# Designed miniproteins, single chains, continued (3), part 99

Each design is a single chain, and the fold is of that chain. pLDDT is the mean over its residues in the fold that is shown.

## One batch from the design tools (miniprotein)

Design m11428
Fold by ESMFold2-Fast:
Structure m11428 (fold): chain A 100 residues (1-100)
Amino acid sequence: SSSSQQQAIDLMQQSQDIIDSTRDQIRNMVQQGSSQSTQQQIVDQTIDQGQQILDQIRSISSPIISNQASQMIGQRIIDNGSLISDSIADQARQRWSQMQ
């Protein structure tokens, strides 16, 4: 329904806001010389949060919208991992794929 579509859009926006906030945190941590393991913990937490939001989207929306949300959320998380290292980006990609 249109209500379910609006709720899915709102959840996608929420996931983008969380991931963008996490991106800024990672940038600051890289600049401050924080450990890669600390930065990876933030990426891992973002994967868990993204999955919870995606599960909510999947419960209320069509497979087309759910697949688009999965791709968008996953790619943004992987992009955040890339700010730390290619290895962390690859680990994020693998973990996200395993959860799908």
Scores: mean pLDDT 81

Design m11429
Fold by ESMFold2-Fast:
Structure m11429 (fold): chain A 88 residues (1-88)
Amino acid sequence: DLEKLIEEQRKRVEELEKRLEEVIEKYNLSPEEVEELRRKLERARELIDTLETYGTFDADRRETVLAEMERIPEEVEKKIEEIIKKKE
């Protein structure tokens, strides 16, 4: 179900944005590290918007967007975990 997948991914991005803000405050992260992660999350939002617009009309675009959309949140979560481990 495309609608449910979009909703779940949007919620995941929102939770990651919240977690990033909490980690920034707790570990006093540099603007450079914050910018990279914020750009990745913004890209994920763009992909979700693309999927909402084209997901029912363009199968090739849908497949490409879905693959990248799942990859980006995983990369962001991994980076946040690496930062936490480094700052501990």
Scores: mean pLDDT 79

Design m11430
Fold by ESMFold2-Fast:
Structure m11430 (fold): chain A 71 residues (1-71)
Amino acid sequence: SPEEEVLSFFDKDKDGRITKEELREYLKKLYPDNPPSDEEIDAIFAEVDKDGDGYITPEEFLEWLDRRARA
């Protein structure tokens, strides 16, 4: 499931935080032929980073993925 995949990928550091760099690497892994630009990553963070601290949680990212799947 997307939830299990996201949790497994970001569980390596076990801090519960996703940086822009970590998100970029995850999305490059999912879309190797069309990796996201800096502007795309910034746009995702602007939508997902509700706390404005420069980190997102796996839960926030999963919510964003669910919204895209329903669009």
Scores: mean pLDDT 71

Design m11431
Fold by ESMFold2-Fast:
Structure m11431 (fold): chain A 68 residues (1-68)
Amino acid sequence: VVIIKLKDGKIALSGVKSISGLSGVKRLSENDFLFDESDFNPDAKVTLLDGRVLTLAEVLETAEIIEL
């Protein structure tokens, strides 16, 4: 999983199957999702490509982070 922080205050998650419990999330592709930093919910659930379910906080701690 890769987290991409965009200059406009948006965050993209790449390489995930789904996100639940997060408001304002937009699906960009099958495995890529976009949301605003202001909508960040650490308790949101992220389903990884291997079927593991993590909280968004756990993904942020373990994923590669890229700033653009």
Scores: mean pLDDT 81

Design m11432
Fold by ESMFold2-Fast:
Structure m11432 (fold): chain A 72 residues (1-72)
Amino acid sequence: MQEVETRVVPRGDLEALALEAAEALGVPASSVELRFTSTSVIGVARVDGRLVVVEARPGSDHTEVTVAVVPA
């Protein structure tokens, strides 16, 4: 089963929010590969046979942080 969670948080630094979301899942920042798009920051990590993907994107007054954990 895929687990996907999206949170709406106050406006902030997209890179920091993506890394903080990964750390909440036990993934250290040094293990996260960051990808910068024109609209968002995406962090990807492989941990214990799972793929962890986090995305922080700006909203008008908020930031949306999406976390997906895919079993391998």
Scores: mean pLDDT 76

Design m11433
Fold by ESMFold2-Fast:
Structure m11433 (fold): chain A 65 residues (1-65)
Amino acid sequence: SAEVEKLREEAAKAGISEETVEVHLNLLYKKNIDEAIEVLAKKMKVPKEEIRKKLKEFEEELKKK
């Protein structure tokens, strides 16, 4: 959740609505991950690899628990 919170904050700072961020996070986890990552990366003004890395770190934290 810490990584997800950072991701949401960065997206909000870029002017992305909270609802949009939630939808993107759900899409990243449930289906068509690559497409959602591309959209989020462009909106947040970061490379796709950064979004992918944050998502992986988030998943790893959840599994570690």
Scores: mean pLDDT 64

Design m11434
Fold by ESMFold2-Fast:
Structure m11434 (fold): chain A 84 residues (1-84)
Amino acid sequence: SPSFEEIYERFKEKAREAGYTDEEVKEMFREQARRDRELYESGLESQLSAEEKAILEELIALAEAGDIEGLMKLLYERYRAELA
């Protein structure tokens, strides 16, 4: 399986090849986080477990901060835990 570093570098390379700047990528994630927060606050939170809510809240917060590396790292670590 690829390491987080390999996945993150591949992501950055693909974004660059598609003509996106780092700031444009961050803005895309912030826009998605805004939509996810609206869904969460409009009742999605009541359908989630406490663990799922904590993870979603952290993912939204990282995306809103433009911390793409941190967001991808959290997703990678969660995926790795499911495979262990």
Scores: mean pLDDT 81

Design m11435
Fold by ESMFold2-Fast:
Structure m11435 (fold): chain A 85 residues (1-85)
Amino acid sequence: MKEEVREKLEEELRELAEKYGLEELMEALLEAIETDLEKAKELARELAEKMGLDEEQRKQFEMVVEAAYYALQGKSAEELRELAK
């Protein structure tokens, strides 16, 4: 479900952005997720670095951003879970 994946990602990202004061960078990431996977990954990396995430957390964050991008292109949540395995 495209909306469900987007809503969960937006909620998690907004919580993190508010906690770290990265709201503008988060908005840019949300826009990039809909149109440009490469830019979305770059913004996700920058956000993870500014939030002080470790290597594993950074990889999980990138994976969630990539999954959201493909969900917005019409892939189901089930297909995204299989890709994450």
Scores: mean pLDDT 69

Design m11436
Fold by ESMFold2-Fast:
Structure m11436 (fold): chain A 78 residues (1-78)
Amino acid sequence: SVDELIEAAKKALEKGNYDLAVRYAEGAIRQLEQRRDTLTPEEREKLVEAYNLLAEIYEKRGDTEKAQEYRKKAEEVR
């Protein structure tokens, strides 16, 4: 599920496994983006959370430009 992917990404991030964290976060985003036009408000909040999580992962990797891009995507989902 999307929730399981988000939690897995958070755990990987906490352990410093950034490649795995990216993979899980991207998995959650992909599942939600495929249904973007039909997302409930709650699912939209999860998409925002997943984009912000991906931004945090890239920030930890030192990729500040990708972090900024994904934070902007989170804002665009609102």
Scores: mean pLDDT 88

Design m11437
Fold by ESMFold2-Fast:
Structure m11437 (fold): chain A 100 residues (1-100)
Amino acid sequence: GSIKVELSPKSLEVKAGESAKLESKVSSSSEGTYKVSLYAKKDGKLIKKQSKDLDIKAGESKSISFEIKNLEKGSIYKIKAIASGPNGKSSDEGEIKVID
């Protein structure tokens, strides 16, 4: 049994002042409550953390939406999604590029 998390899109370009919208798809072979956390880092510094809980049945996949606001122009943010539950943890990585 394994937990899988997939971040979509893995690469996103947004304009300064706009929000970045990302989805995390979680799949598990084990039923339970899963905590999905999204981390946004810039230059190694944690800028934002969001966490949401979801209930998954064995063999089910569910998606959770996240929104990141107040992103700085000319910046690249490293994104990490982590799903934690009864059967362990899984992660996926992505990137947000902020343009003019």
Scores: mean pLDDT 85

Design m11438
Fold by ESMFold2-Fast:
Structure m11438 (fold): chain A 102 residues (1-102)
Amino acid sequence: SHMEELKKEYERKAEEIKQVMVNEVLARLADGEPITEKDIEEIVEKAKELIEKNEKDKELKEALLKGLEEGKREAIRILRTMTREEAEERVRELEALAEALE
């Protein structure tokens, strides 16, 4: 039970890191700000360095690094496939959901 709860918490933290990356790319794309795959790679590399330097829990570190890699793949996919208009719609949907959950 306690191990299952801890695993669920680590999965949530991994998903949070992934969503932070995805939301940043969506926001920049929606705003028409220039963003490249290289920018995403540089953000990921800096985040990896911070996680590796600051996180001492090995299992949590692995979960965060996994979430970051999944976030990178999703962010690059969004950048390659999503139009600015689609990104604007997605940002509006996320803002509406956040407001509704408040």
Scores: mean pLDDT 81

Design m11439
Fold by ESMFold2-Fast:
Structure m11439 (fold): chain A 68 residues (1-68)
Amino acid sequence: TPEIEKLRKELEKMSFEEIKAFARAFLQQHFDPERAAALNHLIDALTDKDDLILVIEWAYREYLRRQA
């Protein structure tokens, strides 16, 4: 998916803290408050950049699925 490929490339360029900030903003904008809070809690617990990118890719795929 072109959207997922673009997202991955952008996230790979970001620092760990920049990715967390991006994820929090994305979830706040595109997910319901309860789900956004739960996912943000998970993101705050992550310590590996690769794991963080995987969670964001999942959330973005879920977002795209709901837009279709």
Scores: mean pLDDT 80

Design m11440
Fold by ESMFold2-Fast:
Structure m11440 (fold): chain A 89 residues (1-89)
Amino acid sequence: SRAREMARLVAEALQLQHEGAALEAAGTLTEEQRAAAVERLNALLRELARLLGLPEDAPLEEIEAAVADALRADPELAAALAELVAAAR
């Protein structure tokens, strides 16, 4: 479903942010890891913008607001995201 697809993208973006923060705090984040994470995050944001009906160049704040609105409006999306976040831990 579209809700499951959006939940997957959001969960992956959150996981990338969490892993990056952990590596940075440990002082072990390499330039290659940082570059790869930024590239993947940008790809996830573009796909989220597309699924949300936003322009491809939509700013991060607009994508975040639209995701928050979608989570409030769609209990299937919220449940799928919670499931994926729990599974990733």
Scores: mean pLDDT 82

Design m11441
Fold by ESMFold2-Fast:
Structure m11441 (fold): chain A 94 residues (1-94)
Amino acid sequence: SEADKLVEEALKIIEEAAKLAEEMGMLDVARDLRYLKEKLEEARRNKDLKKAIEIIDSAVTLLGMLAAATGDPRLEEMKKRLEEIRKKLEEIYK
């Protein structure tokens, strides 16, 4: 489904962000991002679209904080990509 493809893309972005956080020495943030990834994989298996949207919102918030703290444009771009995915999923959920 379109929703499943969007969730798959979000999972990849969250993993990229976790790796980048690790490279920056922000191990707590990397752990929190991987935890959100695990929860998103669970929501995907359960076909819980509402929960998937909530988890992606949490990842957007965390990436926004990380981007503000670091000034790294890659984190801002990842945040924008997740925000667009969230909007598309919300349109499907309606």
Scores: mean pLDDT 89

Design m11442
Fold by ESMFold2-Fast:
Formats: sequence, C-alpha cells, structure tokens
Structure m11442 (fold): chain A 70 residues (1-70)
Amino acid sequence: SLEEELEKLEEELSDLLMDPNASKEELLKKAKELIETWEKYAESLPEEEREVVLEIIKIQKEKLEKWIDL
C-alpha cells in the first residue's frame, strides 16, 4: 500500500539523516521519492482530505528547500 511505502521511505530518509557518510545527493533523492509518494497518496484521498495533505506537502517542500540552502 502507499501508506506502507510512505512509512518505509520516511524510515529510510531518517536513517540517511543519521548516517555521517550519507551524501546530500542521496538525501535529496530519498526526500524527492517521499514527496512524490505523498502526492500519489493525496490523489487517492477524498477531496476534503486531499487539500489538507497537499498543503502539508507544500510546507515540507519549502522546509526541504531551506534545509538544502544551509
């Protein structure tokens, strides 16, 4: 399921964030995969829930962009 895929991707991203040998490129690739999966998950939701999830995705993208610029 998309929910299981999201959980796995979040765990993998968390592991990469804790790995001192992980490259910024690897982190970005995993974050992009997570965001894309979240967007697919949002499309499967009823309209009222979809709008909320899409707004969360937007906020997470903004946070990621700011983190990259650090």
Scores: mean pLDDT 77

Design m11443
Fold by ESMFold2-Fast:
Structure m11443 (fold): chain A 88 residues (1-88)
Amino acid sequence: SLEELLKRLDELAQKLGEAVQNKDWETAKKIAEEIRKLVEEFGKQSDDKEGVKKMLEAVDELIKAVEDKDAQGILEALSRLGEEVASL
């Protein structure tokens, strides 16, 4: 359900924030990859192709920000992902 997706994303976003605060970039990468897999799995079951495309764009921005160790970019990408999910 959409509520399950939002809850799971919120839990992963909190864990990602903790990893970033602790400068644990290996854990941050793993969490970002889990977020990508969650969005990809949701996308396969969704008829909203445009919404899913926007979510995947936000996920690509998130992964890049994690690779760049850009804490602000991570927060911006997570915020965008949350807004795109809420707009479904």
Scores: mean pLDDT 84

Design m11444
Fold by ESMFold2-Fast:
Formats: structure tokens, C-alpha cells, sequence
Structure m11444 (fold): chain A 87 residues (1-87)
């Protein structure tokens, strides 16, 4: 995703909330924050198609964080968290 640095900075609080919710196993909150990131990205001038792709990527990665944490695989959880932050 080609997000500007300013767009990434504006989305960071929602991304941090998403990661925290996924690590806590709060799947409903993680899903809601992924949606809020996409909605905020559109407000910041990201196209709806790009925002939809961002949401899909965040949905995949937060589910990966939650699964890795459940399995005790901290290395996999850390990698999925890094992938979320790279979006």
C-alpha cells in the first residue's frame, strides 16, 4: 500500500488499538478497528479500492496475531504485528 507518511501517522493510533485488541483476543474490537482504519484512510484521501485492500490486509494480519498468541508463538505474533505496522 502506497500510503503517505502523514496518512500512516494519522492511522497509527487506530493500528495500535487493533494490535492491542488482537493480542488480548478481543476479536470483535480488532475487526472494528480494522474497519475504522479503512474508514479513516478514505477520509485522508485514500481511494476506496486501496482502503478496501488495506482493510483486507489488516483483517488477515490481526487474525494471524490472535492465532499466534493463542498458540504461544510469540515470534509469529511479532511478525504479524510488524506486517500490520508496515501497512
Amino acid sequence: MDLSEAQRAALEPLVNALITSARRGDLDKAHEYARQVADKAVELGVSPIQAGGLQANLEFEWQSIASAVRLGDEAAATQAEANVRAA
Scores: mean pLDDT 79

Design m11445
Fold by ESMFold2-Fast:
Order: C-alpha cells, then structure tokens, then sequence
Structure m11445 (fold): chain A 116 residues (1-116)
C-alpha cells in the first residue's frame, strides 16, 4: 500500500541520517557512482549539492535558470529540515502530514520554477 511504501521510505531515510551523523558531506556523485552508492552516501551527496547551490544565492549575475536551481535546492532543504524530526521518530503519519502541509504552503514557489 502507499502507507507501506512511505513507511519503508521513512525507515530508509532515518537509517541514512543516522549513518551520516556529523560526518563531512561527500562530493556530488556522478550517475555511475550514485548507482552503486548507499542511501547514506546518496543523501550526503544530495545535501552537499543543495548547500553548494544555495551558496551561489549571493551572486548578482545569476541567470534565471541558476536562480530557479537555487530556489529548488532551498525548497528541498527546507522540506528535509521540516520532516526530519518525524523521520527520526519513525512517525509515518506525522511525516506524511508535514509533507502535505509543506507542499501546500510552497505551491507558489514551485509554480515559479515552471514559469518562463
């Protein structure tokens, strides 16, 4: 069921978060490296990619596409931060609720990513 898939995703994410802990983030993985990576390595690489994109936000010469990539990274990072406590508590119902509320709140930001 959908709830079983969400539960498996929540359990996998919690395990990945615990394996990362306070370790230095990994470099952004290639497609080939990602295929053979652990969930923790993939999550660590994704967090680094988001942080590198967000760091570019202060550049005044950003293209529209670069600004959209930074906004997407910001939305994803905020979503991960919002859901993390529910993931760590294996609270599947709360994780689902937080995700649904986050999507509704951030719909206008997401719509801008698909506008010209």
Amino acid sequence: SMMEEIKEAVEAYKKALEEIGDKEPLPVLSVEQRANATDAERLSSLLRLMDELIAKEKDENLSLEERQQIELARILREGLEAIEPAILNLDVEEAKKINEEFIKKNLPRMEKLYAE
Scores: mean pLDDT 74

Design m11446
Fold by ESMFold2-Fast:
Structure m11446 (fold): chain A 61 residues (1-61)
Amino acid sequence: MPSIEELLIDLMRAHGAPESVISLLEGAELSDEDALLVARLLSAAFRDPSILAAVEAHLAA
């Protein structure tokens, strides 16, 4: 099963985020609370609510 960090990295790449920003998530261990916070910020930044929905679905599985 992919990690929450891998899911967030994939979502950032799909939205064209620069690799320098993506590398900040590589090696990070995020709590569920931190992952949801990051997902909310990314959903706002990319104007795509599906990012938060994908993270919520991953944490519920």
Scores: mean pLDDT 77

Design m11447
Fold by ESMFold2-Fast:
Structure m11447 (fold): chain A 82 residues (1-82)
Amino acid sequence: MEAPVVEVTVEVTAGGKKYTVKATVLAEEGRVSEEEAKEAVKNADDKELTKAIERALAGLPGSAKAVAGGRPVGIGVEEAKE
């Protein structure tokens, strides 16, 4: 089954540092808007998001789970810059 996917670039604070993150947000149910996707990345679990950012900085795929508009979403961190 195909799910709606939104790619966003957003500034986040993770592990006490600011990063510009390019992330793919996948809606597990329904659709996610670009604004909801950005909020999901910002509101992801700090430990999971920090680990995903660290992996992306090392050239590895990083992922986290979050909620967008009360719905579960998956976050794939593709690129991060400090």
Scores: mean pLDDT 77

Design m11448
Fold by ESMFold2-Fast:
Structure m11448 (fold): chain A 80 residues (1-80)
Amino acid sequence: SVEERVQEFLEKLKKASGGDLETFLKEHLGMEEVTPEQLLEALRKIAEHPLDEETLRKIFEEAGITSEKAINALLELVKQ
């Protein structure tokens, strides 16, 4: 289901962040202006689409994630 795929992506983010997701997003991804709600919206859209780079980039941009550094880091997490 979409919710199960969202949960899988969140678990990957938590593993990469060492458990402090908010600090990880702000410091390592440069996502100072991106809210957890925007990230969750993007992950839900990803769960319903093919995992190709072009589609993923468009979903992140539509969710308000415009930082190239943040987009590239999220693409790597989703692909693994």
Scores: mean pLDDT 67

Design m11449
Fold by ESMFold2-Fast:
Structure m11449 (fold): chain A 85 residues (1-85)
Amino acid sequence: SMDEQLLKQLEDFIKNNPEAVAKAEELIAKHNGNVMDAILEVQLELLRDPNNIEAWKLLAILYYRAGNYKEAVYYYQKALELEKA
């Protein structure tokens, strides 16, 4: 399915982009291991700047870390759409 293909692409992105993963881990550490609080911080950033492609990708990584693969795929797809616009 498209969702399975996008999840695979997100997993490949995570594997190949240690700097983006490090930023996600720093945000999780900032919130004492609370991934949902890290997600809320990035969501507030996106409300102020919805064209921030890096923030959409970061949100995808954070949802992946939370085990919420449906939301992870959704936010990753949004980042890819913005890159093509």
Scores: mean pLDDT 88

Design m11450
Fold by ESMFold2-Fast:
Structure m11450 (fold): chain A 88 residues (1-88)
Amino acid sequence: DALVEEILETMLRHLEELRAAAERTDEAAVDAALAAARAAGAEEVLRALEAQRRLYEAILAGASEEEIRELIREMVEAALAAGAGVVL
């Protein structure tokens, strides 16, 4: 939880970089990554990619800071589960 909050605060401080990343996102590459994760049965990776997609879509749509905060939290939690090998 503390790690999630630290990453969340850091991402919010760099929201302009997140917006730039969302604007540069290759949708075809994201679709390919989602398909690959699904085919591999990598459920945690799939959840992390889907959470990142939702976050980027919300940022581009001009969502509120509160909505973006919630989406960052979801993405960070999913990414840590996928990348850190945390399975519970």
Scores: mean pLDDT 76

Design m11451
Fold by ESMFold2-Fast:
Formats: structure tokens, sequence, C-alpha cells
Structure m11451 (fold): chain A 87 residues (1-87)
């Protein structure tokens, strides 16, 4: 249903925002130039992804396939951030 797709999209928006916030904090607080650069790129990617999800949700035509692709993208950014945080 559209209500279920909206809920899933809203959860992805929240996850993307949390990634962006964590990545921005890491970029500000890290003393390693490479970690700062990688974290800043992750933050930018997460913010762009959040906006894309919000725009698709507003359009009201989100498909299950699109949600799967967006979920995969969010999960990859979460994994990338966790890796950078481990350095």
Amino acid sequence: SMAEKKKEAEELIKRAEEIAERARKLAEESTDPQVKEDAARIAESAEKLKKEIEEKLKAGNLTERELLVLDTAVSLLEAALSFVESL
C-alpha cells in the first residue's frame, strides 16, 4: 500500500539523516585528513540521497523496486561510514 511505502521511505530518510549527522561530526572532529575527506563525502552523499527519497515520496509514485534500491544505497553508506569510523 502507499501508506506502507510512505512509512518505509520515512524510515530511509531518517537513516540517511543519521548517517549525514554522524559523518559531519566525524569530519569535524577527526585529525586524520583522509578520514575528514571520506567522512565529508559520505555526509554529502547521505544528504543527496535523503533529498532524492523525499522528492520521490512527494511524487507519490514510489515502487517497491525503487525502495529496494534506495534501501541498498542507505545500507552501503552506513557500511562505508562504519568502516571510516573504524580507522
Scores: mean pLDDT 89

Design m11452
Fold by ESMFold2-Fast:
Structure m11452 (fold): chain A 78 residues (1-78)
Amino acid sequence: MSEEEIVERLREALAGLEEIWDELSPEVREALARHLLELARKLREEGYEKAAQVLLDFLESIRDRLPPELQEELEELK
């Protein structure tokens, strides 16, 4: 799979997730945010910088909805 295909699929998935974000329980939102942050870190590690940036942009758009620990991890990855 090319990085461009990964970016396209991630954007589609994240757009859907954004629409339902506030419908999720706080526990599910925290778990998803943690997984997305870990995925962004791994994508950057593997050289998928554009895909990682898509995830980081999504997390930044919901930054005020994240617990402080995840806000700090997000800043470290930017």
Scores: mean pLDDT 79

Design m11453
Fold by ESMFold2-Fast:
Structure m11453 (fold): chain A 116 residues (1-116)
Amino acid sequence: MTLKVLVVRIGSDVLSPEVEEQLEVLREEHELEVEERVAENMEEAFRIAAESDADIAILPNGAILDLKNKTLYVRADISDDSKKVLERLAEKYGLKLELIEGGVRDVAREVAKRLK
């Protein structure tokens, strides 16, 4: 199954190494169709993702939004300030928040596994 992936960046025209690592993990289980968008802030990133026809969105800080299952996957080890922003946005968009131990690759692996 081809997985439609939206990558949302803030203020950069270059993919971060972390996003490349997440795309690599997703490609192990799925064929990917990747679209890239630029947002000014995290609030705009969530708006762009919510309006997208993609299956998942890779957000800044390596968070992945499963648009089909309305679940936001976030690294457990991110800063408390980043967690608070993501918790508010998850609540605003009616998303379930799941904390994943490990790095950005572990977030991508959990998402890939659950999309089977």
Scores: mean pLDDT 81

Design m11454
Fold by ESMFold2-Fast:
Structure m11454 (fold): chain A 87 residues (1-87)
Amino acid sequence: SAMDQIEALIDEIKAIIESSGLPEAAEEFRRRALEIVRDESLSKEQKVQGLEALFHELLARHGSQLSREQIQQIGRKLGEMIDIILS
């Protein structure tokens, strides 16, 4: 299902963050991303805004500990999630 694909992408992003030595940040990202995508009270646009805000917060707090390649991989997976949500 679309939700299964979204949850798989969230787990892939978690794994990238964990690989940078940030297990607590990885778990917080996963928890908050799942809360956003599973929230039936939010519109598709609000879910997208929430995920983008979560990504910007990750970069603001931990961007210095993530490689450029890891940031690009996370951004690509986030873009894939957004495309699924908006389809």
Scores: mean pLDDT 91

Design m11455
Fold by ESMFold2-Fast:
Structure m11455 (fold): chain A 58 residues (1-58)
Amino acid sequence: MEWVIATVESDDPELARQAALEKARARGLRPVGEVKTHQVTGPDGKVYTTAAVRVEPA
């Protein structure tokens, strides 16, 4: 099963979620199930949020 992953420089999980869903649609893929988010502080001191969603061929 394929995953689409998007990372944004933001503490807002909705921005990461939207980026992952837009990326999936741009690739002609259908999101399946819940978008998972994970937030980390990078070595540059900035906050990054990563969103991952399972996808299927549309």
Scores: mean pLDDT 80

Design m11456
Fold by ESMFold2-Fast:
Structure m11456 (fold): chain A 70 residues (1-70)
Amino acid sequence: MTPEQVLELARRLAEVLKKMGRGEEGDRLYQEIVDALEAGDWEKAALALTRLASLVPQEEIDRIVAEVEP
């Protein structure tokens, strides 16, 4: 997955959290991913993405992944 695909995936996951009433938490995790990718810290970016994904239903994750990585 490219950095652009990681950011798009994270953005869509954060949007799902916003619809669930958890937009503030989603925005914080999205910003952590952006900051980590800007710093070249792939481990930190992966950890933050994993945390963000853990808050989203698996069905929504599968749908978003299929849209980002067709």
Scores: mean pLDDT 81

Design m11457
Fold by ESMFold2-Fast:
Structure m11457 (fold): chain A 82 residues (1-82)
Amino acid sequence: SMEELLEELREAVRAMDAVKSYEVAVKILAQELGVSPEEIRKQLSLITDKNAPEEDKQKALELSGRMTKIVMEVRKELEKEK
C-alpha cells in the first residue's frame, strides 16, 4: 500500500517529526527497490564508513539521493501550501 506510506510521509513531514519521516521514507525506498528497510539503512551508513569500497560508497550516495528526493518533494508540497 504505497498510497498509505505516501500519506504517512506527508503527515510526518508536516508535523516536523524527523523520526517518523525517516522511518516512512526508508519504507518507501525499500518498497521501490524490493529490499528490507534495514538493508536501506545499512547501505546509507556506508557513506560514512572509511573501510567501504568506492563502488559501495557510490551506490550508497545514489540511494541517499533518492531518499532526499522523496523527502524534498513532500517538503516542497508543504512549503507551497503556505
Scores: mean pLDDT 79

Design m11458
Fold by ESMFold2-Fast:
Structure m11458 (fold): chain A 59 residues (1-59)
Amino acid sequence: NDAVKDLQQRLIDKGLFVGAVDGILGPQTKSALRLMGYEGPLDGVFGPEVQEFVDKALA
């Protein structure tokens, strides 16, 4: 939840996400990750693969 909320806020700051910071890794948040170029698994869990991708993309 907190990690997903942080992700959602960072995506909003970059203009990559339009929606509520609700801490849910739902369709809108998944679409934003795909739009950034993330092609790994998205089973609704904020895992290390997603974290590493986000850290690189939002650097």
Scores: mean pLDDT 73

Design m11459
Fold by ESMFold2-Fast:
Structure m11459 (fold): chain A 97 residues (1-97)
Amino acid sequence: SSRQQAQQQSQDYVDGMRSQADKAGSGDLQRIVDTVINAVQRALQDPSSIPDAVRTLRDQSRQSRDISRRMSKGQGLYASGMADSADLIADVLSRYQ
């Protein structure tokens, strides 16, 4: 089903974000992961919350890119990857809506 596809694709991106945050060793990035997980869970349980979840994901993507710009080049790649994942989750949820 479209819900199962949205759930699986979102989970794959969330798992990627967890890996990137762990490699970066950043509490700020871990907080972004937690915020993204909460937004995804709410959107999948209540599709009427998808617009709010998409706004949250786009905001977390921007925050992760801002963190990336303040990190060393190597560490910044992890934060940039997390930003890309948040945007991809937003796209998945928008299509599920």
Scores: mean pLDDT 87

Design m11460
Fold by ESMFold2-Fast:
Structure m11460 (fold): chain A 90 residues (1-90)
Amino acid sequence: DELKKLEEKEKEDLEKLKKKIEELEKKLEELMKELNITREELRAITGKEAKNLSKKVLEAQITLGVLEVAKAVLKTVEKIIEERKKRLAL
């Protein structure tokens, strides 16, 4: 029962993370459209240029960074769950 509760919580946490990634993607797309900037151009902006950026450009860059981290976390967590399932299936 403890394992079942852990699996249910992990499934809920993954669903929440996936939903947050979708929300961040939508927010980033809206910001990029408003700023008329591509994702590649946004990634090319360096920290030294940050002081001269508009608040919206900084918000878009932060949103991109958070989105990339969230996607990396999702991939890592899914890998951990899959490896644990393999061990428990023995």
Scores: mean pLDDT 76

Design m11461
Fold by ESMFold2-Fast:
Structure m11461 (fold): chain A 74 residues (1-74)
Amino acid sequence: GAMVEEVNALIKEGIKRLGEISEKYGKPREGAILATAFALRAVGLLLDGASLEQIKEEMDRFIKEAEKRFKEEA
C-alpha cells in the first residue's frame, strides 16, 4: 500500500518538474513524451521489486538528464 502511494507521489512530482523544465525551454511536446517515459520507468522499477530509495535515485537521474538535454538543445 504505502510503497505504491509513495511511488505515485514521486511520479506526480516528477511529471510536474518535467512540465516546468519543458515549458522553460519552450518544448511542451517533448516534455509530455518524457513525462510518459518517466512514469513508465518508475512503474517498471516498482514491478521489478526495486526499493523506494533506488526508484528515487533513478528518477532523480532521469529528470537531471532530461534538463541537460533541453539545455543543450536550447
Scores: mean pLDDT 85

